# Designed miniproteins, single chains, part 112

Each design is a single chain, and the fold is of that chain. pLDDT is the mean over its residues in the fold that is shown.

## One batch from the design tools (miniprotein)

Design m3886
Fold by ESMFold2-Fast:
Formats: C-alpha cells, structure tokens, sequence
Structure m3886 (fold): chain A 130 residues (1-130)
C-alpha cells in the first residue's frame, strides 16, 4: 500500500508540473511507510532531517506539499491532532489549519502559493477517497 500511495502522489504532482528528485521520492516513500506502520519515531526523525536543511524555494514548496499530504494521511490512520503536532514538529494550530483546509493560513505559514497549497489538499483528498 505504501508503494501505491507514494506512486499516486508522485503522478498527481507530475500532472501539476512538480517533478520530484530521487531523494525527494525516497523521503516521501519512507514517510508514508512510517505513517502506515505507526512508527512515530521514524516520522519524527525524517521531519528533523528536513528541518535541519537550508532549502531552496522549490524544495520548500515540494516538502511543504509532502507534509500536508502526509499529515492528512496520518490523521486518516487514527493519529490525533496532539500526536500529529508531536511527530511532525508543528504547532497544534498549524495541524488544525491543515485538517480544516485553511488555505490562507497555510500559504502564509509555509511561504508557498495558495495554488500549491490547494494542489497538496486535492492530492490528499484524492488519496483518502481511494
């Protein structure tokens, strides 16, 4: 299932002109796998790794989209808002904004266009409905 979800996300991103590097694809696969296995420590480790890097604007866009999709998926797998805040290293208010699809707030928080936030939410909702 992790392979199927990862490939659906990659294909949906490519349809929107967003092409992931092999490193970004591996990160996405590892994150989705950890979420489905309820491996909270691996999720936290992966998030710390990204947070320790100086990202380009394009990388920031890609990882922000990946995080939004991953948080939506984790919530569907039974993670509470408090657990999501802890493992993704985000405030409870930011987690709430993702789950309530507050595009304006997410665009400002991630410094990513509202169009790209909408792409992330659309991908998440498509994955969750299949």
Amino acid sequence: KADEITNKIITALEKNGIILTDEQKEFLYNLITAILNKDSETVRKLIREINSQVLSPEERKIYSIILIVAIKLAHSQGYSQSELSDIFLLSRSTISAILNEDIERLSKYFNVSKKNIQIALDIANEILSS
Scores: mean pLDDT 88

Design m3887
Fold by ESMFold2-Fast:
Structure m3887 (fold): chain A 93 residues (1-93)
Amino acid sequence: MLAEIAIETVREGKRLFDEGLMSPGGLANMVENAVRAAQQALMNGEDREEVIRAAELAIEAAEYAVEKATSESEKEKAQRAKDRAELVLEQAR
């Protein structure tokens, strides 16, 4: 199910980032992919609570990516991922 895939994608990205195996831009990419999956899950009528959880985790991970960004490009990418995650959260409520 797409909402569960979104949650696991965010968790995996955060873990890889925390282990030093991924850049802030890489984390932002994984968050963006997770947000797309969460949005599709919402459109498919999947469990709204799981979509909300996915969006909340994506917002948290995107905020962390913004904070840890080492370039303006990475920061903008992470901010876009955060904005999209916030939109999905609003739509799921």
Scores: mean pLDDT 86

Design m3888
Fold by ESMFold2-Fast:
Parts: structure tokens; C-alpha cells; sequence
Structure m3888 (fold): chain A 71 residues (1-71)
């Protein structure tokens, strides 16, 4: 399904970024992933799926920048 494809793309980003984060930020990313997966499963349109994927990508980038700035 299109939802499964979006979750798979999200999980690819997760796998790439999670190893680069501190333990605390990795825990935040794990919670964020669960939040967005739940929202994706509730989505009814391709537009909603695109917005959710983009939003997750922005939030994930924010966590990476926060970790890098703290160094």
C-alpha cells in the first residue's frame, strides 16, 4: 500500500540518522517515529501522506542539528 511505502521511506531515513544521534536524541527520534507512523496510518489522502513524510524529515533534521550544535 502507499502507506507501507511511506513508512518504508521513513524507516530508511530513521536508519540513516539514528546512529548519528546521542542516546537522548535517539530516544526522541524513536518517539517521533511512533507519532508519525500512527499519523500515517490515520491519513486518508496522498497529500496528507506527503505532508507527514515532509514534517518527519524536518523534525528529524532538527534533532540532528540540535545534537551537532550541543557539541
Amino acid sequence: SMKDEVIAKLDKLYAEIAPQLSDARRAQLSQLRQFYVDKINQAETPRQLAILYTSFSIQMAGLLFDDQLAA
Scores: mean pLDDT 85

Design m3889
Fold by ESMFold2-Fast:
Structure m3889 (fold): chain A 93 residues (1-93)
Amino acid sequence: MSKVEVEVLGSEEAINEAARIAIKKAAEAGYEAGVEYLPEEVEVNGEKKKKAVITIESKEETPLEKVKEVAERALKEMEEKAGVEAEIVKAEE
């Protein structure tokens, strides 16, 4: 099983939209996605933003490179359409 974690930073509304994008992209590839909201707020340029971790995981034996490719595509769409800041923070097989 392969797993990729993406940390996202934004408003609650932006993170909710980002999570929807990630879940859809993961499902289209046959993977699972989950979201965990962190209780901390981060101050960026004087504004408080929420933080969450979005996990994309294969249930079957899948090369990490394939799950990572889906995660990278989801990350780009989340940044473009939801307006979050996103970074892959963990990738493991």
Scores: mean pLDDT 80

Design m3890
Fold by ESMFold2-Fast:
Structure m3890 (fold): chain A 100 residues (1-100)
Amino acid sequence: MSILEKIKELVEEAKRDMEQGTPEAKARARELVREIASIALLLGWIKAVETGDEKKALNYVNKVAEKAREVVQAIDAGDLETARKKLEEMLKIVEEILKY
């Protein structure tokens, strides 16, 4: 299984936890979003070393961190539609990190 497939699984798990709407499920969703962001940071570092383009890698990592913050804020606000959309945007940025 690829790193991308694992990240997609974490995204789907976070979506399911968000839809449950319990405090425990929201806490799990926040932790999953943080885990995805941590994986993206590691991938960005690997890409910086591999390509020598540290600025591009840092730009992608910062975009993922910003989207992760937006997802957590939406979860805390109970705006599950926005949380899901921002989580999908976060996944798209991770796919861009892996593509370059």
Scores: mean pLDDT 83

Design m3891
Fold by ESMFold2-Fast:
Structure m3891 (fold): chain A 86 residues (1-86)
Amino acid sequence: MPPVLVRATVDTSARTEAEVNALAAQIEAAAGAVPGVLVVGAQGDPEARTVHVLVIAEDEEAARRAVEAIGAVPGVTGVDYELRPL
């Protein structure tokens, strides 16, 4: 299976910049714990209360597990994502 680029915008229940930054770190850790997933970056946007995540997954199955792991983080209310074959 070809590697897959995952670009995700994660909606959060965070109300402060510190909460958004803490969630960005938790989202990065959750995605990075998935086998076959490399987290390129996770950056909080405190004004939008979102986290932007970019990961490279070894295949589409690993990509889907990464999205699932992100969605399971407490404080995540929605995940909008795009999968692109590399």
Scores: mean pLDDT 85

Design m3892
Fold by ESMFold2-Fast:
Structure m3892 (fold): chain A 87 residues (1-87)
Amino acid sequence: DGGDSPIDLARRALANGDRETAERYLRRALELAEFLLEQEKYELAKEIASEVLRLAKEGNMPQELIDRAEELLKEAEKKIAEKEAKK
């Protein structure tokens, strides 16, 4: 569907009242954030996880999805702090 980000697609789905589609795209965004964390792109992983957490809370998503976003955000923040401490 033309290369929109999973977060952008989730935001549109929520605006249209399609919570099921929004949940699918938020889960995709979390997978992307996990991949970026593995690639040591911690700042990008943090940005994506933070936005997923915000949208998941606004959309009243399942607690499991919110918990996953919070865990990913904490891990990314920890990795950023470790990187900064070594500079």
Scores: mean pLDDT 82

Design m3893
Fold by ESMFold2-Fast:
Structure m3893 (fold): chain A 100 residues (1-100)
Amino acid sequence: SYEDIKNAVLNAKNIDDLLDRLKELGFSDEVLDMVRSLLLEGYVESSKFPGYKVKVIDKSKLLDKEYIIPIIYGIHERQKELENAKSVEEFEEIVNEIKK
């Protein structure tokens, strides 16, 4: 749920702790790698398209939990679409919908 993801983000000590909490909430390993990239760089990358990164959020906003929580939730809600994207264009369209 949104509240479970919100609580995970608010209570996590660091990125690795957050990713462990999200794994317990049903995030796949592939999607957890996308969340790691988001939290470190403000970009998401698919293992299916190595080196192609979609910008989601400016680095200056990565510490703003109000911005990051709804994005992580959007990634969770659309994780099957992200995993099954057949092109970089399709992947980018899904990510752009999440950040709206």
Scores: mean pLDDT 81

Design m3894
Fold by ESMFold2-Fast:
Structure m3894 (fold): chain A 93 residues (1-93)
Amino acid sequence: MARRIEEILARTSRRIIEQAQLSPETAKLFEEGLRLFGRSLEARMRGDDETAERLGREAERKLEKALSMLTPEQQRVVEQLLLEMAREIAEVM
């Protein structure tokens, strides 16, 4: 289970960077945000709600900043890939 979530997050990060053609700065924020989001999910799955909430908030801040730096076309691509990621994660949890 954890391995599948990690794989989904890593693949989604790469697809976002490649398909949305993100700048190195924006790509770094996305990678950091998704990594923190994955750690937040793992913490929640093991019952560590305090760690999950803290990491989730940090992930949200980084992802919101990254999204604010995108063009409308890049935002559309990213939103689609994030929705696909959320669906895949829900299926393996």
Scores: mean pLDDT 80

Design m3895
Fold by ESMFold2-Fast:
Structure m3895 (fold): chain A 77 residues (1-77)
Amino acid sequence: APTPNPASKEATVYIPKPGKYKITVKDANGNVVYEKEIETSGPVPVKIDLSNLPPGTYTVTIEGSDGYKETYTLTIK
C-alpha cells in the first residue's frame, strides 16, 4: 500500500519482486495525473512525487509486465 496515507508531498509504494512495472495515479474522476515506469532487479520502494497534485482522493495502480496488478486508494492532504 502507498505510505504514508494520507500523504502530503510524496508517497512510497513497495514493489515485491524483480521486473518491469507501471505505476499509475488517477484522480477521483478517473483522469491519469501521474505515470511512472520502472525496471527493478529486486524488491524496491518506489517514491511517487505528489507535490504538484491538489488534495483529494486518488487511486494508485501498479502493473507488472508478468501480470502483477494491485490497486490502492491514496488520500492527499
Scores: mean pLDDT 77

Design m3896
Fold by ESMFold2-Fast:
Structure m3896 (fold): chain A 72 residues (1-72)
Amino acid sequence: SLDSFKDGSLKAVTDLGNRLSDQAGTPKAKQVSQQSVKTLQDNLDKSKDKEEVLIATNKGSSQLVDGVDQAS
């Protein structure tokens, strides 16, 4: 279902964010990771089809990676 796809996508990016922020080891990296996940959750809630979920997930994961790298 669309909801299962949203849940799976959010979990995958959350797990990525946790791994990257743990490696960075700074409070700022954890904060950026958490903020990026919240932004993705809001965008996924607004997504009406699987294409929009894929676009939101791709953008969210890219922003999370870049944000954590900059915060490290």
Scores: mean pLDDT 87

Design m3897
Fold by ESMFold2-Fast:
Structure m3897 (fold): chain A 87 residues (1-87)
Amino acid sequence: MKLSDFKAGDSVTAGVAPGNPALKELPDGTEGTVKDIYIPEGSKFPYLDVEVNGKVYKVGLDPSLAETQTFKVGDKVVVKDGKLEVK
């Protein structure tokens, strides 16, 4: 990841580590929408706000993972094996 390639509210290329706390309780095949992409103040990692049935899940991302995807605001995503996949 290059920091210059990340823009909050635009797109991010990163992965979700297995066992992510926001996703571990969601069953495989759960669909959501990316509402926002940002880096919280004081954080070194980007986050996705994913809306599932009116509830927002704050999903931490790691751009250093070997398996990464490009996420954009408005993307439809699905939970698979405790990770997010863009539809």
Scores: mean pLDDT 73

Design m3898
Fold by ESMFold2-Fast:
Structure m3898 (fold): chain A 64 residues (1-64)
Amino acid sequence: MDKEELANLANLYAAGGVIYAKEGRAEEGLKMARKGIELGEQAEDKKAVEGGRKALEIAEQAAA
C-alpha cells in the first residue's frame, strides 16, 4: 500500500471512529480512531494523524 492509500485509509478509519462514537458505539469508535492515527503515521501525513486524534478525542468523550 502506498502512502496515498494509507492516508486515505487513515481518513476512512477516523471518519468511522466519529460515526461509531456518535451512534453510542464508543468502544468501536476508539478502536477505529486509533487505527486511523496509526495509518496516518505510516503515511507520514500530518493532517491524517490530526484527523485520527480528533476522532479519538470524540470517541473518548462518548465513552465517558
Scores: mean pLDDT 84

Design m3899
Fold by ESMFold2-Fast:
Structure m3899 (fold): chain A 75 residues (1-75)
Amino acid sequence: TESEYLSKFKKEIEEMIEELQKDNAELMEKGEREAATLSPAEAAQVRQTAIEESNKKMEELKKRIDELMKELLAK
């Protein structure tokens, strides 16, 4: 029998991934819109900043998933 805890865990992970995907899409869209009005060199800088912010959010998500995995395994 599937536990309520496992079900909630899956939902929480899914929500975190969806939130990251949405934030990432918004960052990339804003970066591309700004880049479209700039020279190629300036555009590259704007896009690099968006990528770095996306990477930081990915690392935070990985930390949260790791913490949840540890809690699930400790149960």
Scores: mean pLDDT 77

Design m3900
Fold by ESMFold2-Fast:
Structure m3900 (fold): chain A 69 residues (1-69)
Amino acid sequence: SEREALGKKLTKEMLEAYENKDWEKLLELIEEQLELHRKELEEAGGDVEAFEAKYKEELEKLKELIAKE
């Protein structure tokens, strides 16, 4: 599927960014992947508000982890 292909591409790019210690690019790619999942959930009639709340929490945790590097 198109979304599976995009998800695999994003995962590969995220690993490359992590190996290169490009934290800005890594955050950008993670945000892109989360937006992709949000859109998929919206199309399925899922709870987008709950997903967005979790998205925000996970990004805050990731930013804190990157700040420790």
Scores: mean pLDDT 72

Design m3901
Fold by ESMFold2-Fast:
Structure m3901 (fold): chain A 84 residues (1-84)
Amino acid sequence: MLEEIQKLDEEAARHGRLALEALAAGDGAAARAHLARAIELLEEAARKAAELLREQGKDELAEAVLEHAAALNAAMRAAVEAAI
């Protein structure tokens, strides 16, 4: 599971970088597409991390991880839309 979470985070980081490159190039459509994929991957990583934490009896940390991921994803969406 940890290795799967790491791969999701690495792929999300790649799409995040591509979204920033697209914004710099003035390509709002490409920026939205890469951001959407990054968010999908980050949401999956957060869900897997929360599942792992719950298996360890760390339910409060699992909830905090999901809340933090949701807040960051909302902020990233807002930032990209404001930049386009």
Scores: mean pLDDT 84

Design m3902
Fold by ESMFold2-Fast:
Structure m3902 (fold): chain A 80 residues (1-80)
Amino acid sequence: SEADRLIEEIRELLARIEALIREAERTGDRRLIDEARELLREARRLYREALPLLSAIEASSLAVRLAGAEFEIELVERKV
C-alpha cells in the first residue's frame, strides 16, 4: 500500500540519520550534522504526506522517532 511505502521510506531516512549522527560524534564533522538535518526535513515532509493514510498507532510511533532524531541532532551539534 502507499502507507506501507511511505512508512518504509521514513524508516530508511531515520536509519540514515542515525548513521550520520554516529559518524558526526566520531569525527566532529559538522557537514554530517547538516546532512542529517536535511534528511530529517525530508522525513518530516513524508510524514505529513503519510498522515491521512496512517493509523493512530503508526502516526504516534513515527512522531516519537522523528522527535528523537531531532533531539539527537541537537545534542551532537552542541558537542561539535
Scores: mean pLDDT 89

Design m3903
Fold by ESMFold2-Fast:
Structure m3903 (fold): chain A 92 residues (1-92)
Amino acid sequence: GAEELVREALELLIRAALKLGETEPEKLTLAIGIALRAIGLLFDLELGADVAEIAREVIELAEELLRISEDEEVKELARRAIELARRALEEA
């Protein structure tokens, strides 16, 4: 369902942020910020926050990763997160 799609998208964002910090160390502070925001959203989701609202925030974070990263694997993880979040919005 929509909640499961958003949870998977948040997990992909965390993986993308960690990889950004590893592959592009000069962007480590940005990577930490994105990871912490994604973790906060995952916590909000488990506490019953609106799935559609979380999905929109996932898209914004993933688009931020696409703007700042030069690594193709980070960009692919971010694109997959956007796809899952968009599907969640269609099911919500």
Scores: mean pLDDT 90

Design m3904
Fold by ESMFold2-Fast:
Structure m3904 (fold): chain A 87 residues (1-87)
Amino acid sequence: SGGTLIMGGLGGSVNGHVQGTIDTMQQQVDSGTISLETAAHQLDLAYQAAEYMARQAERVGDKEVAERLRETAEQARRQRQQFRDRL
């Protein structure tokens, strides 16, 4: 259906964005370009976006997209915690 196709595309875009944010925040922290506080905040926003999209995918029955987004959200949450633990 159109709803499932739209959710797959949006979920994929959000998933890619969150994964890109994890990688970018790690690179910027490692290079000293960004503070741990700022990196943790950006990852919190990424985590919230992935969690929101996972719930939307679940509601329309797109279990594969929901599962992938929940895994990516957990990665963002763990990386955020690692940055906070270094404060």
Scores: mean pLDDT 83

Design m3905
Fold by ESMFold2-Fast:
Structure m3905 (fold): chain A 111 residues (1-111)
Amino acid sequence: SAAEEAEKILEETEKRLDALRAAGASQAQLLAVLARALREIAELADKLSEEEKERLIERLIELAVRYELPEEGFLAVLDGIRGEAIARGDEKAAAFVEELKRRFRERAAAL
């Protein structure tokens, strides 16, 4: 299922982020890995329930926070992915990224 595919992407992404951080990778390298996962999961958004999307958004935000990704860098990645989705007419992917951006900003404001 799309939800199982998204969960696998997140699991593989977290393992890669852990390995890269242990190897002393830059914040830009970590952000690029999360950006790829975000693109792949956003492309699945039309096949996900609202509850599945909510869980994935929460987990993606937790990864950005856990790996201390720069707020402006993460927001720029989200804007880029949303723009790509709009350009290809993928309204579900664009909406998924916009909701993730909204919730990330709320989380950042609470800190």
Scores: mean pLDDT 88

Design m3906
Fold by ESMFold2-Fast:
Structure m3906 (fold): chain A 97 residues (1-97)
Amino acid sequence: SEEEKKVDEAAREIAARIQFEMVRLEAMGSDINNLSEEDKERIRNIVKRTAERLVEKYGKDIALKALEKVAEEFSKSPLPGYQEIGKILKEVAEELK
């Protein structure tokens, strides 16, 4: 459906922004499997800004579904850092409701 296509497009944008920040944090000496509270807050702020743009572009319902989809995917990872990012995504989705 067109809705599912938009959710997938929004989810890819969220994942890409997070992946870019993860690469940047690793380049700055952060351990992605042991994120500091400062690193987590930076990721949270990026997710929030991305969510705001997606709400403007697709509407709140699509943005929420996209955040929940990416949160689920990150939460299923065996990597602790990805699981922590999954929690952040869930927190941002709850704040957006």
Scores: mean pLDDT 88

Design m3907
Fold by ESMFold2-Fast:
Structure m3907 (fold): chain A 68 residues (1-68)
Amino acid sequence: MSQREENLALLRRMAEIARAAGDEGSAETLERLAQMFENGEVLSGEELEAMRPELERADVLDREARAA
């Protein structure tokens, strides 16, 4: 898959996991980012960096969900 498609799939997966874990804020943020990528809107590096804590938290939730 292209990097764009891979990133979209990852963001959606992370949003699903965050929502399942009860973290609606992270899920909303990740879903918004996925929508931007799907619509062809590209975030700046600064905007992506600002979202890093949410992305890292979602990655932890994904790993925990896979371990459960």
Scores: mean pLDDT 68

Design m3908
Fold by ESMFold2-Fast:
Structure m3908 (fold): chain A 81 residues (1-81)
Amino acid sequence: EEQQILDPNFQPSLEKQQELLEALNKLDPSINYQSIEEAQQDPTFLLSAKLYQVKRPNSSFQQEDLDEINSTTLKLQAKLK
C-alpha cells in the first residue's frame, strides 16, 4: 500500500534491492550504479525498491514493473515535498 511505502520505518529487503539493481542495470544501461551501497544512497532507488517489494514480494522483476514503479515513485516524491 501507499501508506507502507511512505512509512520511514518500512525498509525494502536487501534481496529486493539487489533484484531491482540487477534489473535496472540490465534493462536501462544509462543507470550505472556501481554497487548496492551506491544505489542505497539514492532516495529514488529506495522508494522504487519499497514499491517493488510491495508489488512483487515473491516474483521476479519484469519491464512492466519498472514502468509502474517509476510512475508511482514520482508521485510519492511529490507528496514528500
Scores: mean pLDDT 65

Design m3909
Fold by ESMFold2-Fast:
Structure m3909 (fold): chain A 75 residues (1-75)
Amino acid sequence: SKEEDIKEVEETYKKGKEAVVAAVAPKGQAAVDRVNAELDKALEESIKKVEEGEELEKALQFLQRRMLEALLRAL
């Protein structure tokens, strides 16, 4: 169901966010705040894809790619 798919996206996001924030933390609070804003946008876009009928696997790949891009920009 879409609800179960959204939950999987949210759980994947939570785990990925913890890792990204930990990696960015040495750059300072402003960098953490900026990456959190980018990660939150990636989550919103990923959930919207699931709501629009995208396959869970594709939505997860999109989320993970956007989170990696946000991390690389913050480093």
Scores: mean pLDDT 88

Design m3910
Fold by ESMFold2-Fast:
Structure m3910 (fold): chain A 72 residues (1-72)
Amino acid sequence: MLERVEELAEEVRRLAKELVELDPSKKEAAEKTIEDAERLVELAREDPSKAPDAIAGLERAIESLRKAIEKL
């Protein structure tokens, strides 16, 4: 489960970087999204029982980033 959490966090960072490249005005929002993703990774690392919740949160972040990119 932790491996999956880390994989999803990497995808969040990748999409956030892509969003900033397409729209630099989104830098602050993208940085916050990355920080939130890193907190979810740390939470899952500290307590493996939180991994499913972390995965759900990261998947929502990925969906939000993809929708933001699609609107550009």
Scores: mean pLDDT 84

Design m3911
Fold by ESMFold2-Fast:
Structure m3911 (fold): chain A 71 residues (1-71)
Amino acid sequence: MSGEEMVNAAARYLAEKTGVSVEAARRALEAGGLVEEIAKLKSKEEAFRFVEEWLERVGVENARKLALALG
């Protein structure tokens, strides 16, 4: 349950940053291989930082396109 809460927090944060649905954002995190690492985090702040670091690497627009292609 705690791991699922972390993934849901990260997906909501990514959805807010990219303008996609939470479900599409979650699929993008799965495709990026981030779900397992996010599920191990101890706070929502750590989950948000993980998403921000990923967005810095791939770009917000590329993350949005990936989410839309998977949703």
Scores: mean pLDDT 81

Design m3912
Fold by ESMFold2-Fast:
Structure m3912 (fold): chain A 69 residues (1-69)
Amino acid sequence: METVRGRIDGPEGFGEVTSAEATASGTEATVTITYSNGKTATYRVVAPKPILAAEATPEGTAAVVTLTL
């Protein structure tokens, strides 16, 4: 299995990440991040192979996304 790790930095002024979640569907992952300012941002990540597992974890002002391919 291959593991890909990436970091999504929050927008300026949004503050710390309070929660992060990732869901996989085929070759796409949807990452939803909630910030300490009460705002939520959604990101779509496309992988070259089907995603077997997707995880997102808060790390200060960023979310760390781990995809298993």
Scores: mean pLDDT 81

Design m3913
Fold by ESMFold2-Fast:
Structure m3913 (fold): chain A 94 residues (1-94)
Amino acid sequence: SSEETLGLAILSELKHIGETLVKDPEKAKELLEELEKWFKTQNLSEELRKVVEETIKRLRELIENAKNLSKEELKKKIDEILREAMDRFRELMA
């Protein structure tokens, strides 16, 4: 479906933002703002919208705190956020 295709595209971009966050938090912030602007123009289910909005919020909070974390702690927190988003997305598609 078009919603499934959009959801997969969003998850792919969130993974890319997570990878960027470890290397360049400022660039990750820019990409996250671009994703949020694009996402707001899309007609998604309420459930999928909430998953995306919560994931964006968690990544934004992590970006703000990135200077206070080691690279290993940052990677672990990114993996946890993305894993939870993936699991919730899979449940919505089941």
Scores: mean pLDDT 84

Design m3914
Fold by ESMFold2-Fast:
Structure m3914 (fold): chain A 66 residues (1-66)
Amino acid sequence: GEKLGKAVVNMLKKMGLTKVSAELVEQLFVLLGFEELGKRVVDKIKKKGLTEVSPEQIEDLVVELS
């Protein structure tokens, strides 16, 4: 989990993105070959009532779900 979380954070920060939609998060995980984990991350985002997340929040969720 931690290695993937860091890879996603680094990618988003390199693109200058400070917040991303749940839809974009799911698409990014599909592109990285982790579709099932991406769906679990998106489910947690929705359960928390969030519409957008920071790269750091994505890393935390990946670590939590791994």
Scores: mean pLDDT 78

Design m3915
Fold by ESMFold2-Fast:
Structure m3915 (fold): chain A 68 residues (1-68)
Amino acid sequence: TIKIDPEKFKEALEILLNGGSVREAAEVLGMSPSTFSRLFRDLAGMSPKEFRALPKEEQERLIAQLLG
C-alpha cells in the first residue's frame, strides 16, 4: 500500500497545474509515472491528460477539492 505525504501530493498537483509533466509529479512522490497516473485517476475520476485539458480555474478548483 502506497502512503501519500499530503505536502508532496500538493507539490505534485501544483506541478501539473503549472504545465509540468506526469513524470515530474511522480518523482516528487517517489513513484513511477504509471503509478501516479492511476492514483490521480482514482482520486480525481479522470486521467492527468484529461485534467490538463480543463480550464485553469477548474484545475485549481479540483486540486483544492483533492487536498481539502
Scores: mean pLDDT 80

Design m3916
Fold by ESMFold2-Fast:
Structure m3916 (fold): chain A 70 residues (1-70)
Amino acid sequence: SWEEVKKVAEEIIEIIEKAVEDGAPQEAIDKMKSIADKAQEKIDASNNPEEQLKIAKEALEEIKKIYEES
């Protein structure tokens, strides 16, 4: 559902904001933002809520991994 996609998007934003606050390397922040931007572009191109949710969840997983490694 759109509500689930929105919840995942909010979690992505929170992780990126926290990374900035914690003084993560700019390279890591830029990479996380790039993943989020590409995911948003793919979500905007899709009219399927299940596909949108899958894209959002995959982006969140990649962003979490970068955050943990930074």
Scores: mean pLDDT 84

Design m3917
Fold by ESMFold2-Fast:
Structure m3917 (fold): chain A 87 residues (1-87)
Amino acid sequence: IERLSDEEVEEARKRALEAAKKGDVSALVGHVILMALGGDLASAHFILGEADLREGDYESAVKSFEKAIALGYDEAKPYLEEARKKL
């Protein structure tokens, strides 16, 4: 079990988004797993949703944002609505 600071979570988020833009699914998954193992499951699901939304996988984005919100990450709500509008 690893405790992540807000700065470490933000850095992992940037790396995950960078990997998503490059289509590097393995790197993206790796960073998301690190965040989840650090106890930040909500941010991990949010990052997956942002990656899916940017790649046009709107169904996967909706599911990821719904999980992030269920875990308390209310910031994902406007992203969920954007993804739903694209379905």
Scores: mean pLDDT 71

Design m3918
Fold by ESMFold2-Fast:
Structure m3918 (fold): chain A 63 residues (1-63)
Amino acid sequence: MVLSDEEKRELIREALERSGLPASVLNDENIEAMLTLASSARNLEQFEIHVKYGIEELSKPRG
């Protein structure tokens, strides 16, 4: 399945919401950064792997 950039942004938002991360990380900057990270994805499965990686990086405690 070929996803539009808008559909990709929606999936990223939903994945971030499901991850239990603070609402502060559900911002356009993080969504666009994850979209850029996932831009090399050729299919839905590869896209989901890149999104999962981005969520894991955002979930790491810093401080």
Scores: mean pLDDT 74

Design m3919
Fold by ESMFold2-Fast:
Structure m3919 (fold): chain A 68 residues (1-68)
Amino acid sequence: VTPGEVVSAMMLLAAKEGIEVTPENLVKFAEEVGLDKLQERIAEVLGVPTSEVPKSTIEEAMEILRKF
């Protein structure tokens, strides 16, 4: 799983919650959900085990979003 795939999964999760898909809102959403729960939700969206979505890859995706 790549940081780009994590960002795409986060976009889908935010949209499902009725949140406007912007970098700022995605960062806020991730911080409110927390890394453990976010890891599980991303793995579910991508159809992979949670072991395929390491927290380090999520942190890289968050850094990309914070840059914008």
Scores: mean pLDDT 82

Design m3920
Fold by ESMFold2-Fast:
Structure m3920 (fold): chain A 100 residues (1-100)
Amino acid sequence: SEAAEEAGEEGAEGGKAAYKGAVEGGADGAKVAAAGVAAIGAGTAAMLAARQGTEEAVREAEEAAEGAAKAVAEAGGEEGKKGGEEAEEEGREAAEAARE
């Protein structure tokens, strides 16, 4: 469905934003890697929510996006916090697309 494609793309963009924020925040390599994994997880959850089309899957995608935002903020300081906030917003948009 078009909604599944849109949700997947928004989730992927959220993941990229979180990773970029962690890198630009000057976090050490291990923290950057951890933040990147969390961001990828959020994107995957959003895509799965879109494919399943259930309220439970959408809620799990939103939780994953919030988790990724926290991980990026912790890893990257101020710049990571900005990246995390952007990732959270894009993750929420992906979850909303999945509801349609």
Scores: mean pLDDT 65

